Designed miniproteins, single chains, continued (3). Designs and how they scored, part 49

Each design is a single chain, and the fold is of that chain. pLDDT is the mean over its residues in the fold that is shown.

## One batch from the design tools (miniprotein)

Design m9694
Fold by ESMFold2-Fast:
Structure m9694 (fold): chain A 103 residues (1-103)
Amino acid sequence: MAPEQLLIDLAQLILDAGASVSKEQIITSLAEFLKELLAEGEREVTGLHLFKLGAIVSSAGADPRVTLELARMINDWLARADEAELEELRRLAMEVVRKGTLQ
């Protein structure tokens, strides 16, 4: 799965869980989360990052039970990603945070 598709799929899961904010706001929050995770050298959502992800879900007005599904999707993607895909995700996350949009 391409990095852009990961962000789209994660945002859609939050929207399907009843989020009351825009898709663009969700994508920006997820991009900031992934940017921080990767900047810390982390390749797995655990502990504090899981709490931060839950805060994004709750702030969006979505069902917090999807937090573990989001973490699993991110962790599965990170475990399967090669170095080029990880670099592209880092680049995409930084660009989304800078622009406030996916494209």
Scores: mean pLDDT 83

Design m9695
Fold by ESMFold2-Fast:
Structure m9695 (fold): chain A 70 residues (1-70)
Amino acid sequence: ASFNQSEYELRALELLKEKGPMTVEELSTALQMEYLSHLEKVLISLYVKGKVTIQSVPGNPLKSIVSLKA
């Protein structure tokens, strides 16, 4: 099936609203995403739209913390 970015953007926002801040690894697992590159597209889109903040962890991108923007 084709990757549906808009669906994953909505599901990521719902998870962050329900669970609070999550790591990239936790989001990848919870969303059952096959490809990390697809999650990167989702997170970059949400960041550019001002919907999330991302606290980067140098050398460990999967441990970067994603939070809803106030």
Scores: mean pLDDT 82

Design m9696
Fold by ESMFold2-Fast:
Structure m9696 (fold): chain A 77 residues (1-77)
Amino acid sequence: GYVPSLEEVREKIREAEKKLGLKLSEKSREQLAKYLSSLTEADFRRLTDAQLRDFARRNGIEEIDKLVKVLEYLKTL
């Protein structure tokens, strides 16, 4: 499934963390969840690594490689 709501996105991010064996900071997780929950399913499908990196830079997130891995996992769902 794709990104329908903030709480659903939070749950999917936590599942991705478990499956990938990584941990995001609470700040990174919350900012990613808010960003992804603002997107339609079509926008989520079109979301590029470059767009995610730009989002991370604008929001002071240093864990960009972890964010990219989480995004790649979520796109397989």
Scores: mean pLDDT 80

Design m9697
Fold by ESMFold2-Fast:
Structure m9697 (fold): chain A 95 residues (1-95)
Amino acid sequence: TQEELDKIKLLILNGKYDEASKLTISILKKDPSSVKDVAELLLNLVKSGQTAAAIEIIEAIYKEDPSLAQQIIDEIGKKDEEAATFFEKVVQNLK
């Protein structure tokens, strides 16, 4: 939901990346259509210089469900191939 996405952004602004990651995973598990919203969130975090938050969130998603993380990275790639390549390298380091 939009309210949950706004809460994720607020948690990130307050440096609560673990809580933001847990809420993001919860949303993805309840609503698979949220993959596009999460992809946009991560892309915007990288573009705004919040790379540490973006890394922690994608790593948490990958540890929970690698295929879900790949779906999110693929959605990012449709908008920005360089950002998708960055996230691919992040998750490859977890293997």
Scores: mean pLDDT 85

Design m9698
Fold by ESMFold2-Fast:
Structure m9698 (fold): chain A 94 residues (1-94)
Amino acid sequence: MSEEEFEAEVALALALIHLAITRKVDPQAYEAAKPLFDEAVKADEAGDYLTALRKMIEALRVAAEVYRQQGNDELAAEFERIAKRLEELVKRLE
């Protein structure tokens, strides 16, 4: 496995854990992000890590917006922080 592929898989795993927690704690935020999350998973399964990371970034930001609308600014900020880290990884893989 290349270093870039390894970093992409680790980043995707961390995002998956956060979305799995969201599914249990806030189903509304999860359902809003789900279509983009499903696209990210399909891209990852196809080995298209750049598309998977981009779709995951979009999913995390959709969840962050729902949390912000609910007044959960701490969780919204955390999801935005993860999304920003994934954007930095995408720039390194291009």
Scores: mean pLDDT 79

Design m9699
Fold by ESMFold2-Fast:
Structure m9699 (fold): chain A 67 residues (1-67)
Amino acid sequence: MSEEEFEREVQEALALIVYAVTKLAMSRAKSDEDKRALYEEMLQFLEKAGFPEEIIERVRAELDRDL
């Protein structure tokens, strides 16, 4: 496995963990406003952390279904 391939796999795993944690946090949120705030905060985090656009779009689509 190349270093580039390894980085991609690590980013995919981290994105999945972030998604799972965000989904759990959203399920415990008291209001739709709190759910949206968590959703947007997570997406901003992924963008600032330099995650690939493909991963960000996948996570966005999945969370959008939960709102």
Scores: mean pLDDT 73

Design m9700
Fold by ESMFold2-Fast:
Structure m9700 (fold): chain A 63 residues (1-63)
Amino acid sequence: MTEGQKAAVDAAKAVEEKHGAVSAANAKAERNPLAAVAADDYRRETGKESASAEELEEYLRSQ
């Protein structure tokens, strides 16, 4: 993974710990732009509005 993808995964984990799931809305509530962008990209590609941090990591690792 790139350095930016690793940072996005770490950001997603923080959002998941607070909200139970990673979504663009939850990331925006936490003012976390890296998690918001990653969650929105995941939703656009998979159609899932929310994901676990693990699902986002697998998605980014496959890119």
Scores: mean pLDDT 78

Design m9701
Fold by ESMFold2-Fast:
Structure m9701 (fold): chain A 87 residues (1-87)
Amino acid sequence: SLEELIEKTRKFASTLPEEHRKKIEEFVEKLEELYKKGASEEKLQEAENLLSRVEAAAWFAQQDPERYGESYERTVEEAEKRLEEIL
């Protein structure tokens, strides 16, 4: 469910540095907005997939910023652009 996804995401985000946590919370708010607007199943699934990608990228960047920092920034930029297109 959306509630379970948001709870898991926020719990995970609480383990990350402030900047990463804030970015993930911004994606959660946009996902909630899509649900409130009654967006299509396809758009909701895509937004959930984008959030999952950002979460994974943030976790790896937190573990090894030298190796995954650039990948995280790229993932966030791509996710933000795509999410703006589907909002």
Scores: mean pLDDT 82

Design m9702
Fold by ESMFold2-Fast:
Structure m9702 (fold): chain A 77 residues (1-77)
Amino acid sequence: VEPTEAQKRAAEMLRSVAPAFGVDVEEFARLLVEKGSEALDTLPLGQRFLVWLILKEAGVDPRDDEAVRAVGKALLE
């Protein structure tokens, strides 16, 4: 399944901010692909909230496992 424009936008935003918060983008992207929305629970509270906001701003529902997995796939590209 090809990522939508919203999912690609979310991936771009996450890639730009993740290093500032000490998040390993590649490792996090693999967790998103494997666990979907549950991958957000692996992050500390502050980073989890930021990721949640970025997904919503890009038009991705953070509770949609399929959409979150697609964001992870876009991050790995």
Scores: mean pLDDT 77

Design m9703
Fold by ESMFold2-Fast:
Structure m9703 (fold): chain A 67 residues (1-67)
Amino acid sequence: MEEEEKRKKLIEEAEKHYQASVDAAAAGDTDTAIQHTLKAVNYYLKAGEEEKALEAARRVAQAIADS
């Protein structure tokens, strides 16, 4: 199904950005961490993954609080 393939690609992109956000936050690069987390949230929402989007959004809030 084309829709399923598109959804899988969106989730993969979201996971890549989420991992990059985690790595950037661990390195102390708060700006990069925030940018990647926002991209992850956007991709998760496009994929219909609201719970994963909320988890990523919590990471944005934490990164901002730690800056």
Scores: mean pLDDT 79

Design m9704
Fold by ESMFold2-Fast:
Structure m9704 (fold): chain A 97 residues (1-97)
Amino acid sequence: KLEELLKELEKLGVKLSEEELKLAEEYLEKGVPAEVVAILFKLLQEGKITKETVLEILEALANSKDLKKTLLILSKALKDQGLFEEAERLEEIAKKL
């Protein structure tokens, strides 16, 4: 799973600190998809969301009983914030589940 995350981060051109990598790995272990973790840290690195928001979203995904539904809700929330590309990517991930 960590290797999958590193590949997704490379695709997005995102570099994580050691602290961010440890956090990301924790949520991968909790079942959050690597692609979704990578998108959230991309948004954080670009200053489009806060660290607190990333943690809230990761917790919601980790505790979700219906990951597809939670991803679709998140996608809509990102569209409402003008984050259209990331929203479309989350919708694509949800469709594959």
Scores: mean pLDDT 84

Design m9705
Fold by ESMFold2-Fast:
Structure m9705 (fold): chain A 93 residues (1-93)
Amino acid sequence: SNTDLQQLIAQAEQLYKEMLDFLKKNEKKIPVKTLINARANILGLSGSIYVGQRAIETDAPQSVQDQVIADLQTDIAVLQQVMDELKKLVAQA
């Protein structure tokens, strides 16, 4: 349903914001290669958010919405893992 997709987009947008705030605060403590990887994952999530918003606006078929939900869930899980790794790294600095 559109409601499930809307809730997932809201969750993704919150995670996106939290990640940007974390990187801004801790940039000097994060190795350059790790920072590049984190930025790539943030860009990926922003793309998935955009596709999700378009699926809602165009009232996309349920099969398309289900694929977008699956992609968003994957991107959220990946970014959450990256965030956890960054938190551990910053705590050791």
Scores: mean pLDDT 87

Design m9706
Fold by ESMFold2-Fast:
Structure m9706 (fold): chain A 88 residues (1-88)
Amino acid sequence: VDPAEGLKNYARSLGFPEIGEQLKLALRAHDEQAVELGIELAQRLVESGQKDKALLFLSEFVEAMRFLDFPEASIEQVVAFKKQLEEA
């Protein structure tokens, strides 16, 4: 399964089809905007009271970024955000 497609489908299932499509395109293009889009989706999930789903999404997002050979600096931004969210 294509991890970018999987994350898009997950975002769509949570009510965020537009950001899910943008995230898929950014992931496939190895665009650094993927980090901002992923963090935005996670923040929207937290704002809707779904912190557990945000944390699950961020775990899958980190794995997808590693699979797609994203720069370590980009992956560390997502990991740091996830850690801050876990501690909040």
Scores: mean pLDDT 84

Design m9707
Fold by ESMFold2-Fast:
Structure m9707 (fold): chain A 95 residues (1-95)
Amino acid sequence: SEEEREKILEEKKKIEKELEKIVEELLPLAEEAYRTGTPLPPEVQAALEVIGFGYENLEGDLAEKFREKAEKSPDPFLKRIYELVARYIEAEKKL
């Protein structure tokens, strides 16, 4: 139905806004890491490149791997980055 289609489009717009908000939070943290000389793990750097270039095919298990890294990370700064990357992957998969 048209109502069902409008609902799907509204949900898609919500996801797109969520992705924008995650990027808006993630970019300053990546800039801060660069400015302070904080080394980003290679897997985080690769994920940021994928996010920056809009690659749509991120595997769902990657989100869980980044959540595990967030939980295990003693560094609150890296923990925040891992959590934001995981959220982005999950939100992107809902599109």
Scores: mean pLDDT 73

Design m9708
Fold by ESMFold2-Fast:
Structure m9708 (fold): chain A 79 residues (1-79)
Amino acid sequence: SGFEEGLEILKQQAYQKGYQAGLDETDDAKLQAQLAQFAADTKALLKKLGVPDQYVDPLTAQLTAAYKQGVDKGRAERA
């Protein structure tokens, strides 16, 4: 369905943002702060778009996990 396709696109975008952060930032504390900021911004955006409250936290968790996977990949490749 269009929803599943849209979610996969958002996860891919989150992963690519995390990947770039992992490549660019060498300070793990700053990467943790960037991950926390991504989670906060994502949750705020989903609420602003009118996503029902019961789905906000699960969707934020999925997108934040994709971002973190990107960060981990970027860190591994810059080493």
Scores: mean pLDDT 86

Design m9709
Fold by ESMFold2-Fast:
Structure m9709 (fold): chain A 60 residues (1-60)
Amino acid sequence: SERERARLEMLRLLLKVAADSERWLLEKAPNMPAEVKEQLEKARKLLEERIKELEAQIRA
């Protein structure tokens, strides 16, 4: 549906922002604790998973 399509686009944008933000943090704080880095990676994976779920729903 159009609503699902719009939600998908929003999630893709959020994923891009999350990835860009993590890259910025790594540049400014290269010694960032591994635990923090792991949490950021998990957040990105969650967004990507939601994107895949919506893609499957739209395709179905």
Scores: mean pLDDT 77

Design m9710
Fold by ESMFold2-Fast:
Structure m9710 (fold): chain A 88 residues (1-88)
Amino acid sequence: SRLEKLRQLREEVRRRMRERYGQEVADLTVQTATTALDLLLQGRPDLAQQVIADGRQTARRRYGQEAADAVESATREFLREAGRILSS
């Protein structure tokens, strides 16, 4: 089902981010990505972009620039793949 594919995608993103950047960065990425997806599904792309920006800024402040770039990149990749799953 689409819901199962979305769940698998979320856990794949969490695993990859945890392996590279640690648990806290992985959890921040998943929280940012799932919140942004929920807002996009509600027709609020303005708020979705704000959530992504806030997630990146939080990562930069706590974990540095490389982690911030990784959180934004992984979040945008998650949203692209989620959109593909939901459109299939």
Scores: mean pLDDT 90

Design m9711
Fold by ESMFold2-Fast:
Structure m9711 (fold): chain A 62 residues (1-62)
Amino acid sequence: MLREGVSKVVAEQIRGMSLRLTKSKEEADEIAKKGMEEAAKEYGMKLTFDPENPYKFTLEPE
């Protein structure tokens, strides 16, 4: 479901923010991006990151 996929992707984004407290920014951002992409794929959604802010993204049902 679209709503469930969005919630899961947002949860992975929050996880990435938490990782920045203990990991380097670059490492934490890569882990967050990977998690968000996996969550989007799991729910059949296309994920695109905002180039101005790696914690902003767009989701499309695909």
Scores: mean pLDDT 70

Design m9712
Fold by ESMFold2-Fast:
Structure m9712 (fold): chain A 79 residues (1-79)
Amino acid sequence: SLQVEADALREVAEEARRRGDLRLAAQAYLSLGQVYAQLGKLDEAIQYYQTALRLAQQAGDDALVAEAQANIQQIQQQK
């Protein structure tokens, strides 16, 4: 279920943050945003994408930065 996926992704994000793995944390938060978007929880999805964007910028991962920005823009079009 999407809820089980969200719970697993939160675990990954928390572990990555604890270890200082900014790239893995950004990827986990990006995936959390996608799960919340699928659940129709658009405000929460935007918050997760914004967290992913910040972490991706800190990690210097241009691909993750672009993906987070694109997902934020897509949700704004759905509202």
Scores: mean pLDDT 87

Design m9713
Fold by ESMFold2-Fast:
Formats: sequence, structure tokens, C-alpha cells
Structure m9713 (fold): chain A 72 residues (1-72)
Amino acid sequence: MNALSDEEIERAVIVLAAAVLLTSTRNAKDKIDPEKAEEVIRLAEQAIDAANAGDVPTARELLKKAFEVAKE
């Protein structure tokens, strides 16, 4: 069995982080601005799609944008 590459590990971490952020944002829609919640969900879904397509740099950028919107 081959060890996971750094890229494969990063992709898995991005998917997990995006999935957690997406689920948390959906569950907290009544506690945050609806437009902000919708934007975070959209960015997190796009990050998962990019990671699944093997585009790790794009997935990383989209996940970072999702967290920046969530911080506001």
C-alpha cells in the first residue's frame, strides 16, 4: 500500500474542512446573515468540487475565501 502524497492529504483536508464549514453554516443560518451564509455555502461547495476535480490550488483559494466571508 502506497503512502498518501502531500497533495492527496491536502485535498482530503480541504474536503473535510469545507464539508464541516458547509454543515456548520447551514445549521447556523438563523444566527448569521442569510446572504453571508449563502455565500459561505456556495464557496465551500465550489472548494469541494475543485478538490474532487484534482484542482488543489483552486480548492485551497475557494476554502480560504469561504473562511474569510465566515469571519466577517
Scores: mean pLDDT 78

Design m9714
Fold by ESMFold2-Fast:
Structure m9714 (fold): chain A 90 residues (1-90)
Amino acid sequence: SMEEVYKKVEEEFEELIKKLKAAKTEEEENELIREFIDKLKEILEDLSVEEAGEILQKVFEKHYKNFTKEQADKIQLALRQLLQELKDAQ
């Protein structure tokens, strides 16, 4: 269901927030963000781009204040790239 997908996406955001707090270098942050995006791609692969985009926007807006500005900017860019990849795969 869409609610189950939303919950899985939110759980991945929560996990990323915890991992980023423990990260010591920019390289570690970038690796964590890449792993996060790969997991989101698997969760969202069966959804339309429009549905995936709506879920990602809502969850990001709910959680963006838990990131630093630099982290939020990196995540937003990575999410935009993910949506483009999902679109290109259709």
Scores: mean pLDDT 87

Design m9715
Fold by ESMFold2-Fast:
Structure m9715 (fold): chain A 72 residues (1-72)
Amino acid sequence: SLREGARKAAQALVKAIEAGLEEKVRAMLAEEAALNPALRPLLERVLEAALAGDAEAAAEAIVEMAEAVAAA
């Protein structure tokens, strides 16, 4: 499901930050925001949640992002 996929992605981001890859995660999300500026506020929410270790909040932002893309 979309929500299960978002949860896995959110957990992967949190684990990457815990592994010391914060700069890589920031760069990846910044690149995506540059390619899709309309998604920037949602990508910023994903980053904030992932930095806080909140995989659930990050997953919710990813779901909203996927819904925004599907509605376009």
Scores: mean pLDDT 85

Design m9716
Fold by ESMFold2-Fast:
Parts: C-alpha cells; sequence; structure tokens
Structure m9716 (fold): chain A 98 residues (1-98)
C-alpha cells in the first residue's frame, strides 16, 4: 500500500515534468493525487499520511532545485528517482515494527 502510493506519486511528478509543468503545478497535481489515493485506499493512520506528505514535499523540493539549477527534464527525473528511492527506504524503515 505505502510503496504503491509512493510509486503513483513519483509517476505523477515524472509526467508533470515531461509535460513541462511548473514545479508549483506539479506539486498541486501530486497533492491532489495523494488525497485521492489516501481516500481510495482508506488510509486512516495520521502518521502514515504525515510521512506521505513529507515525501511529496521532498520530491517537490527536488524538482524546484533542479529547475533553479537549469537542469534538463531528463536530469531532473534522474535526481527525482534517486531521491524517491532514498526517501521510500527511510519511510519503510520508520514504519517497520518488531
Amino acid sequence: MLEEIAEELLETIEKGIEEGLSPEEIYELAKKKLEELIKEKNVKDENIIGRLEVFLRTLAGTVQRGVEQGLSKEEIIERLREEAERVIRTLLEALKRE
């Protein structure tokens, strides 16, 4: 569930980059997608929701920095994927119970 939501958010952001949307437009699109996925999958754990919101903000920040640095769409997507892998790993470890 969590990994599936994270993957769908990443795909939404990547599509926004490919379509030439601004970082703000990409963030709003991904935020709406997150709200839809939370509702559809009936995610009620506020801690999980909060972590997904932090994940989204982290990815949006990566896109914004890439645009500010004048990176190509391909370079922004590559950095986004690397950051997403790192954040997803941290998120999964934080949710791991004994």
Scores: mean pLDDT 80

Design m9717
Fold by ESMFold2-Fast:
Structure m9717 (fold): chain A 85 residues (1-85)
Amino acid sequence: SSLLQVLRDLAEAAATLARKAGSEEAARAARRAVELLDRGEVSREVAEEAIRLVAEAVLALLRGDTEEAARLLREVAELLERALG
């Protein structure tokens, strides 16, 4: 779906930004989210929540708040792990 493609693209962008910001933890969490999305489909509701969290993480990275970005991206990975079972 277009939502899953947007989510994947945002997660990849977050991984790249986290790596450039020097946040290994945030980059690892974002990469985990991409890996999970490549394994299966999630519901629209889960995809929309994940998009919101990834967008917040990207904004945190742009502000230099790498700790908040890592927290948000870990929350995305945990959400996707629960949804995929």
Scores: mean pLDDT 88

Design m9718
Fold by ESMFold2-Fast:
Structure m9718 (fold): chain A 79 residues (1-79)
Amino acid sequence: DKLREELIAGLERRLEELDRMKAAYADNPEAVAHLEEAREHAEKALKAVKEGNLEEALKHAKKGDEALEKAAEAMRAAE
C-alpha cells in the first residue's frame, strides 16, 4: 500500500504543478493546450491508482509525461 500512497501523492502534486504552469504560461496557447492534455492524463492516472489499476495508471502517467514534454517544447519555441 506504500507504493499506492506515494503514487497518489505524486499525482496530486503533479496536478498542482500543472495548474500553476497553466497560470504562468497563459499567454502561450500551445503550451496551455499540452498542459491541459497532461492534466487530463494525470487525473486519469490518479483515478486508476485509487481503483487499484496500476497498469492503467502507468499508461496514463506516460501519456501525461509526453504531453508535458510537448508543453516544454512549445515554451522553448515561444522565446
Scores: mean pLDDT 85

Design m9719
Fold by ESMFold2-Fast:
Structure m9719 (fold): chain A 60 residues (1-60)
Amino acid sequence: SRAKELGEQGRELFEKLYEKVKAAVKKGYTSPDEAEEMLKLARQYRAVSEELYALGLAKL
């Protein structure tokens, strides 16, 4: 289903973002390139979350 596909995509995006954030926290800084990559992942995750919400899954 579309909801299952979005859930899988969201999980993958969250995992990638989390690993990058975790690495930045561990080293105490982030480069402009790393920050841009994290922002792109966060925007993609937001889009997936908004589509899942539109499908009514957030109401269950």
Scores: mean pLDDT 80

Design m9720
Fold by ESMFold2-Fast:
Structure m9720 (fold): chain A 76 residues (1-76)
Amino acid sequence: MLLSPAELARKLLEAFGLPEELREAVIEAAQRATPAADEAEYNAYLKAFGAAQDDAQKVAQLGRIAASAAHLRAQA
């Protein structure tokens, strides 16, 4: 993997306009998250992120997205 979990979390925070201070929380959430088994589950994580009302919910969904991206990258 060319990107560490820390770099992936940072890029996701930048892309979604969230503060850098959440980077460690996203990494921790990604370590606890179950990667998406299929495209439908991955799309459900994206929808949940869009519906998130606070930083904790956004971090949890970004962790799931990051874990899923890392899992798919490892299988490619």
Scores: mean pLDDT 71

Design m9721
Fold by ESMFold2-Fast:
Structure m9721 (fold): chain A 111 residues (1-111)
Amino acid sequence: SMAVEVKLKNIKKMIEELEKEGMYELAKELRDMLKRMEEAIRNGDQETLRRLQEEADRKAREYMDLGVEYEDSDPEKAYEYFLKAKAYATIGSPTLFAAAGIYVAAMEFQR
């Protein structure tokens, strides 16, 4: 599927961008998720692929909530959480990716 190929390409691009920024642990987490997705696609395992996307969405939402919680008290920690949300959202929902991206951009503007 062309949509699947585009998604995998976007995830790989996000990993490269995270590594360029020195975010090696986040890049590792995303790479592990990518490997599990590629294996599920190769095996035609729709159930595993669905679970991985749901897991990514849950993690993105969790990190979004943490980012908001720490936004005023610890902006650096909030920024890290919003970056994690954006990274996981490349696997999950495009809507979550856009939302996380807005928070990341806003935090970068304040730096």
Scores: mean pLDDT 83

Design m9722
Fold by ESMFold2-Fast:
Formats: C-alpha cells, structure tokens, sequence
Structure m9722 (fold): chain A 90 residues (1-90)
C-alpha cells in the first residue's frame, strides 16, 4: 500500500541518517549494532507478518549497502530518500 511504501522509505531514511552519523565518527561496530536494532524495531511496525518479513529482508539488504558506502554516498542517498518521501506524501 502507499502507507507501507511511505513507512519503508521512512525506515530507509532513518537508517541512512544513523549510518552517516556513525561513519563520520568512525564507529563502524556501533553502526552495525544500531542498524540491526533499528531494522528489528522498524520491521515490527508492519502489522502483516508476511509484509514485515519482506520489509525486514529489504532493510537488511539496505543496511549492508550502507556499511559498504562512503559518507558522501550516504549523504546523496539521504537527499534522494527525502525527495522521494515528499513526492509520496504530496
């Protein structure tokens, strides 16, 4: 649904924001732990168990991408997510 799409993009935006902050500070192990916890917390916000499972898999994939991305790449991604969310909410 549109609501689930918004929730997923908001989850990605929160994950990217967290990743940027920890990467800027060089705290990669803390970043990994916080992304894992955030993925669990955000996935639990989807009420349908099959949707929640699919969203968790997508968020885990996104988290792995963030771990391999530079700070600048994450900042560009955050801006793209912000614009996408504005378009969906309009």
Amino acid sequence: SKEDQIKLLEAFAEMADLAAKYKESGKLEEMKKQLEQMTKDLASSFTDPSVAKSMEKMMKGFGRMLLSSSVDEIRELREQLRKGLEELKA
Scores: mean pLDDT 81

Design m9723
Fold by ESMFold2-Fast:
Structure m9723 (fold): chain A 68 residues (1-68)
Amino acid sequence: MTPEERERLKREIEQVQAELSRRTQAYADGIAANRDDPAAVSALTAELGRHVAEAQRRIDELREKLEK
C-alpha cells in the first residue's frame, strides 16, 4: 500500500465518521420532535441503529485495509 493510498483511506474513514455524526444529529432531532409518539421514536431509533452498524462495518473494513 502506498502512502497516498493510506492517506486516502484515512480521509475516507474521517468522511464516514463525519457523515455518521451529521446523521446521528438529524435522528436525535427527529426523535426529540416525536418523543410523544412511541411508534415514531421506535422506528427512528431502529433506523439510526442500522446506519450506525453500516457505518461501523465500513470503518472496520477501511481500518483492516490500513493494517495490510
Scores: mean pLDDT 83

Design m9724
Fold by ESMFold2-Fast:
Structure m9724 (fold): chain A 117 residues (1-117)
Amino acid sequence: DLRERLEEIRELAETGSDEEIEEALPLVIEALDHPDVEVRRLAVEALLAIAKNTKSFKVLEAMVPPLARATLHPDEEVRLLASEAIIAILKQAEKLGKKDKIEKKFNEALAKALAEK
């Protein structure tokens, strides 16, 4: 069950290693494009938990393009959660001394997502 796996990944974000999170990321990113809105919401919640807890710049960078697309999603809750996740990524990137690099990647990803509509 994809929903159970996404909930497991959300818990893993708080207790797991950066390696376990890196392995889980592709599944979570793919779930953002799922036709079930509840699956998309769970995916964004998992990314929010990862953003708050990870010390891996690679993980933060990988989350930026899919979250930029999610801020343009037709579901208001998905947009709100994606915005919260991006704020969490920026705060975490600031702690890692990488805020400018993440802001640049976010601006590039958002511009690309807007151009594709």
Scores: mean pLDDT 80

Design m9725
Fold by ESMFold2-Fast:
Structure m9725 (fold): chain A 61 residues (1-61)
Amino acid sequence: MLSEAEVAAAIAEVEEIAGRPLTDAERQVVRRALEAAAAAGSSLASTARVLGRYFADNPDA
């Protein structure tokens, strides 16, 4: 199960890769994606990197 510290660290990584702070709605998208990744046994770091690139390329998403 994801801790609040793990989610906060991943959000910070996504913001760093995106080059901007995330909105509250975008932070919820990150949290839900991390929960899904954890349930699937996928890498949280890889998930954060994919989301960071997505938000960098899609600032209006």
Scores: mean pLDDT 79

Design m9726
Fold by ESMFold2-Fast:
Structure m9726 (fold): chain A 93 residues (1-93)
Amino acid sequence: ATVKLSDIYNALPQDHFGQLVSAQVNRESVSLDTEVTPNDAVVLVGEKGTAYLHYNADNGTYNGELFTNENKHYLVTIDAETKKLIEFKEVDK
């Protein structure tokens, strides 16, 4: 199934990420209509933090990290089939 950047953005928790400021695939600025492939490096910059995501073929998920402007760090897992957030976990120090 095709995954777009808008699918990934809509799966992120808005209270931690905020509204989208910019989106990048493989270090190139792109629109939310951009289709993501399994080898793409995804960076989403929001008002409250930045998310870095990569496709994990073993699990069929987008896995990554959200770093907030308040120095919080979260592990993020988004299911590529359902386009839903399945894990959002704060990394405790």
Scores: mean pLDDT 82

Design m9727
Fold by ESMFold2-Fast:
Structure m9727 (fold): chain A 78 residues (1-78)
Amino acid sequence: SHMERIRERVRELLDKYEKEHPEFFEKIVGENVTERQRKAIREGLELAFVRRALREPATTDEQIEKLLKEFIENIKKK
């Protein structure tokens, strides 16, 4: 389905971003966090971004990547 394709794309992009920018996730997660908690936070970010992408006409990789950058900037401001 269209939703499944967006979810797969979001997961791929977030996995790539986490590998390229591990310090970013470290800052979000904070100190003294277990692997289980880290996974839960990562899954929460994935779900939040999927919801964001579904509200926009974000069907191309470029559009989804742009939304990811905006999403991350909003988290950094918090």
Scores: mean pLDDT 69

Design m9728
Fold by ESMFold2-Fast:
Structure m9728 (fold): chain A 97 residues (1-97)
Amino acid sequence: SEFEKLKKKILEALEKKFGKELPKEVLEKAAELLAKYFLENKNPYFSAELVGELKRVTGLDLETIEEAFNIALEVVGKEPQLESYGEIIKRAVERAL
């Protein structure tokens, strides 16, 4: 299964970065969600919807979620797409005006 292969690769990459700091169960949940997202989305990006779902299922902070997303991007052979928390807030405020 392409999903199982991608999930395993993302999990291995996440464990290399966070395995000493975060529980394996949390990393497995992140890897599963990211693998599903990347298979369902042809042009993946760091979206508020994805961040919200990752936060809900893992309990991780925004900074860790951002790093996990970029690690998954590297695993699928895409360039990291980082938007700082400040830039995300700024854009949200500008939309509310």
Scores: mean pLDDT 75

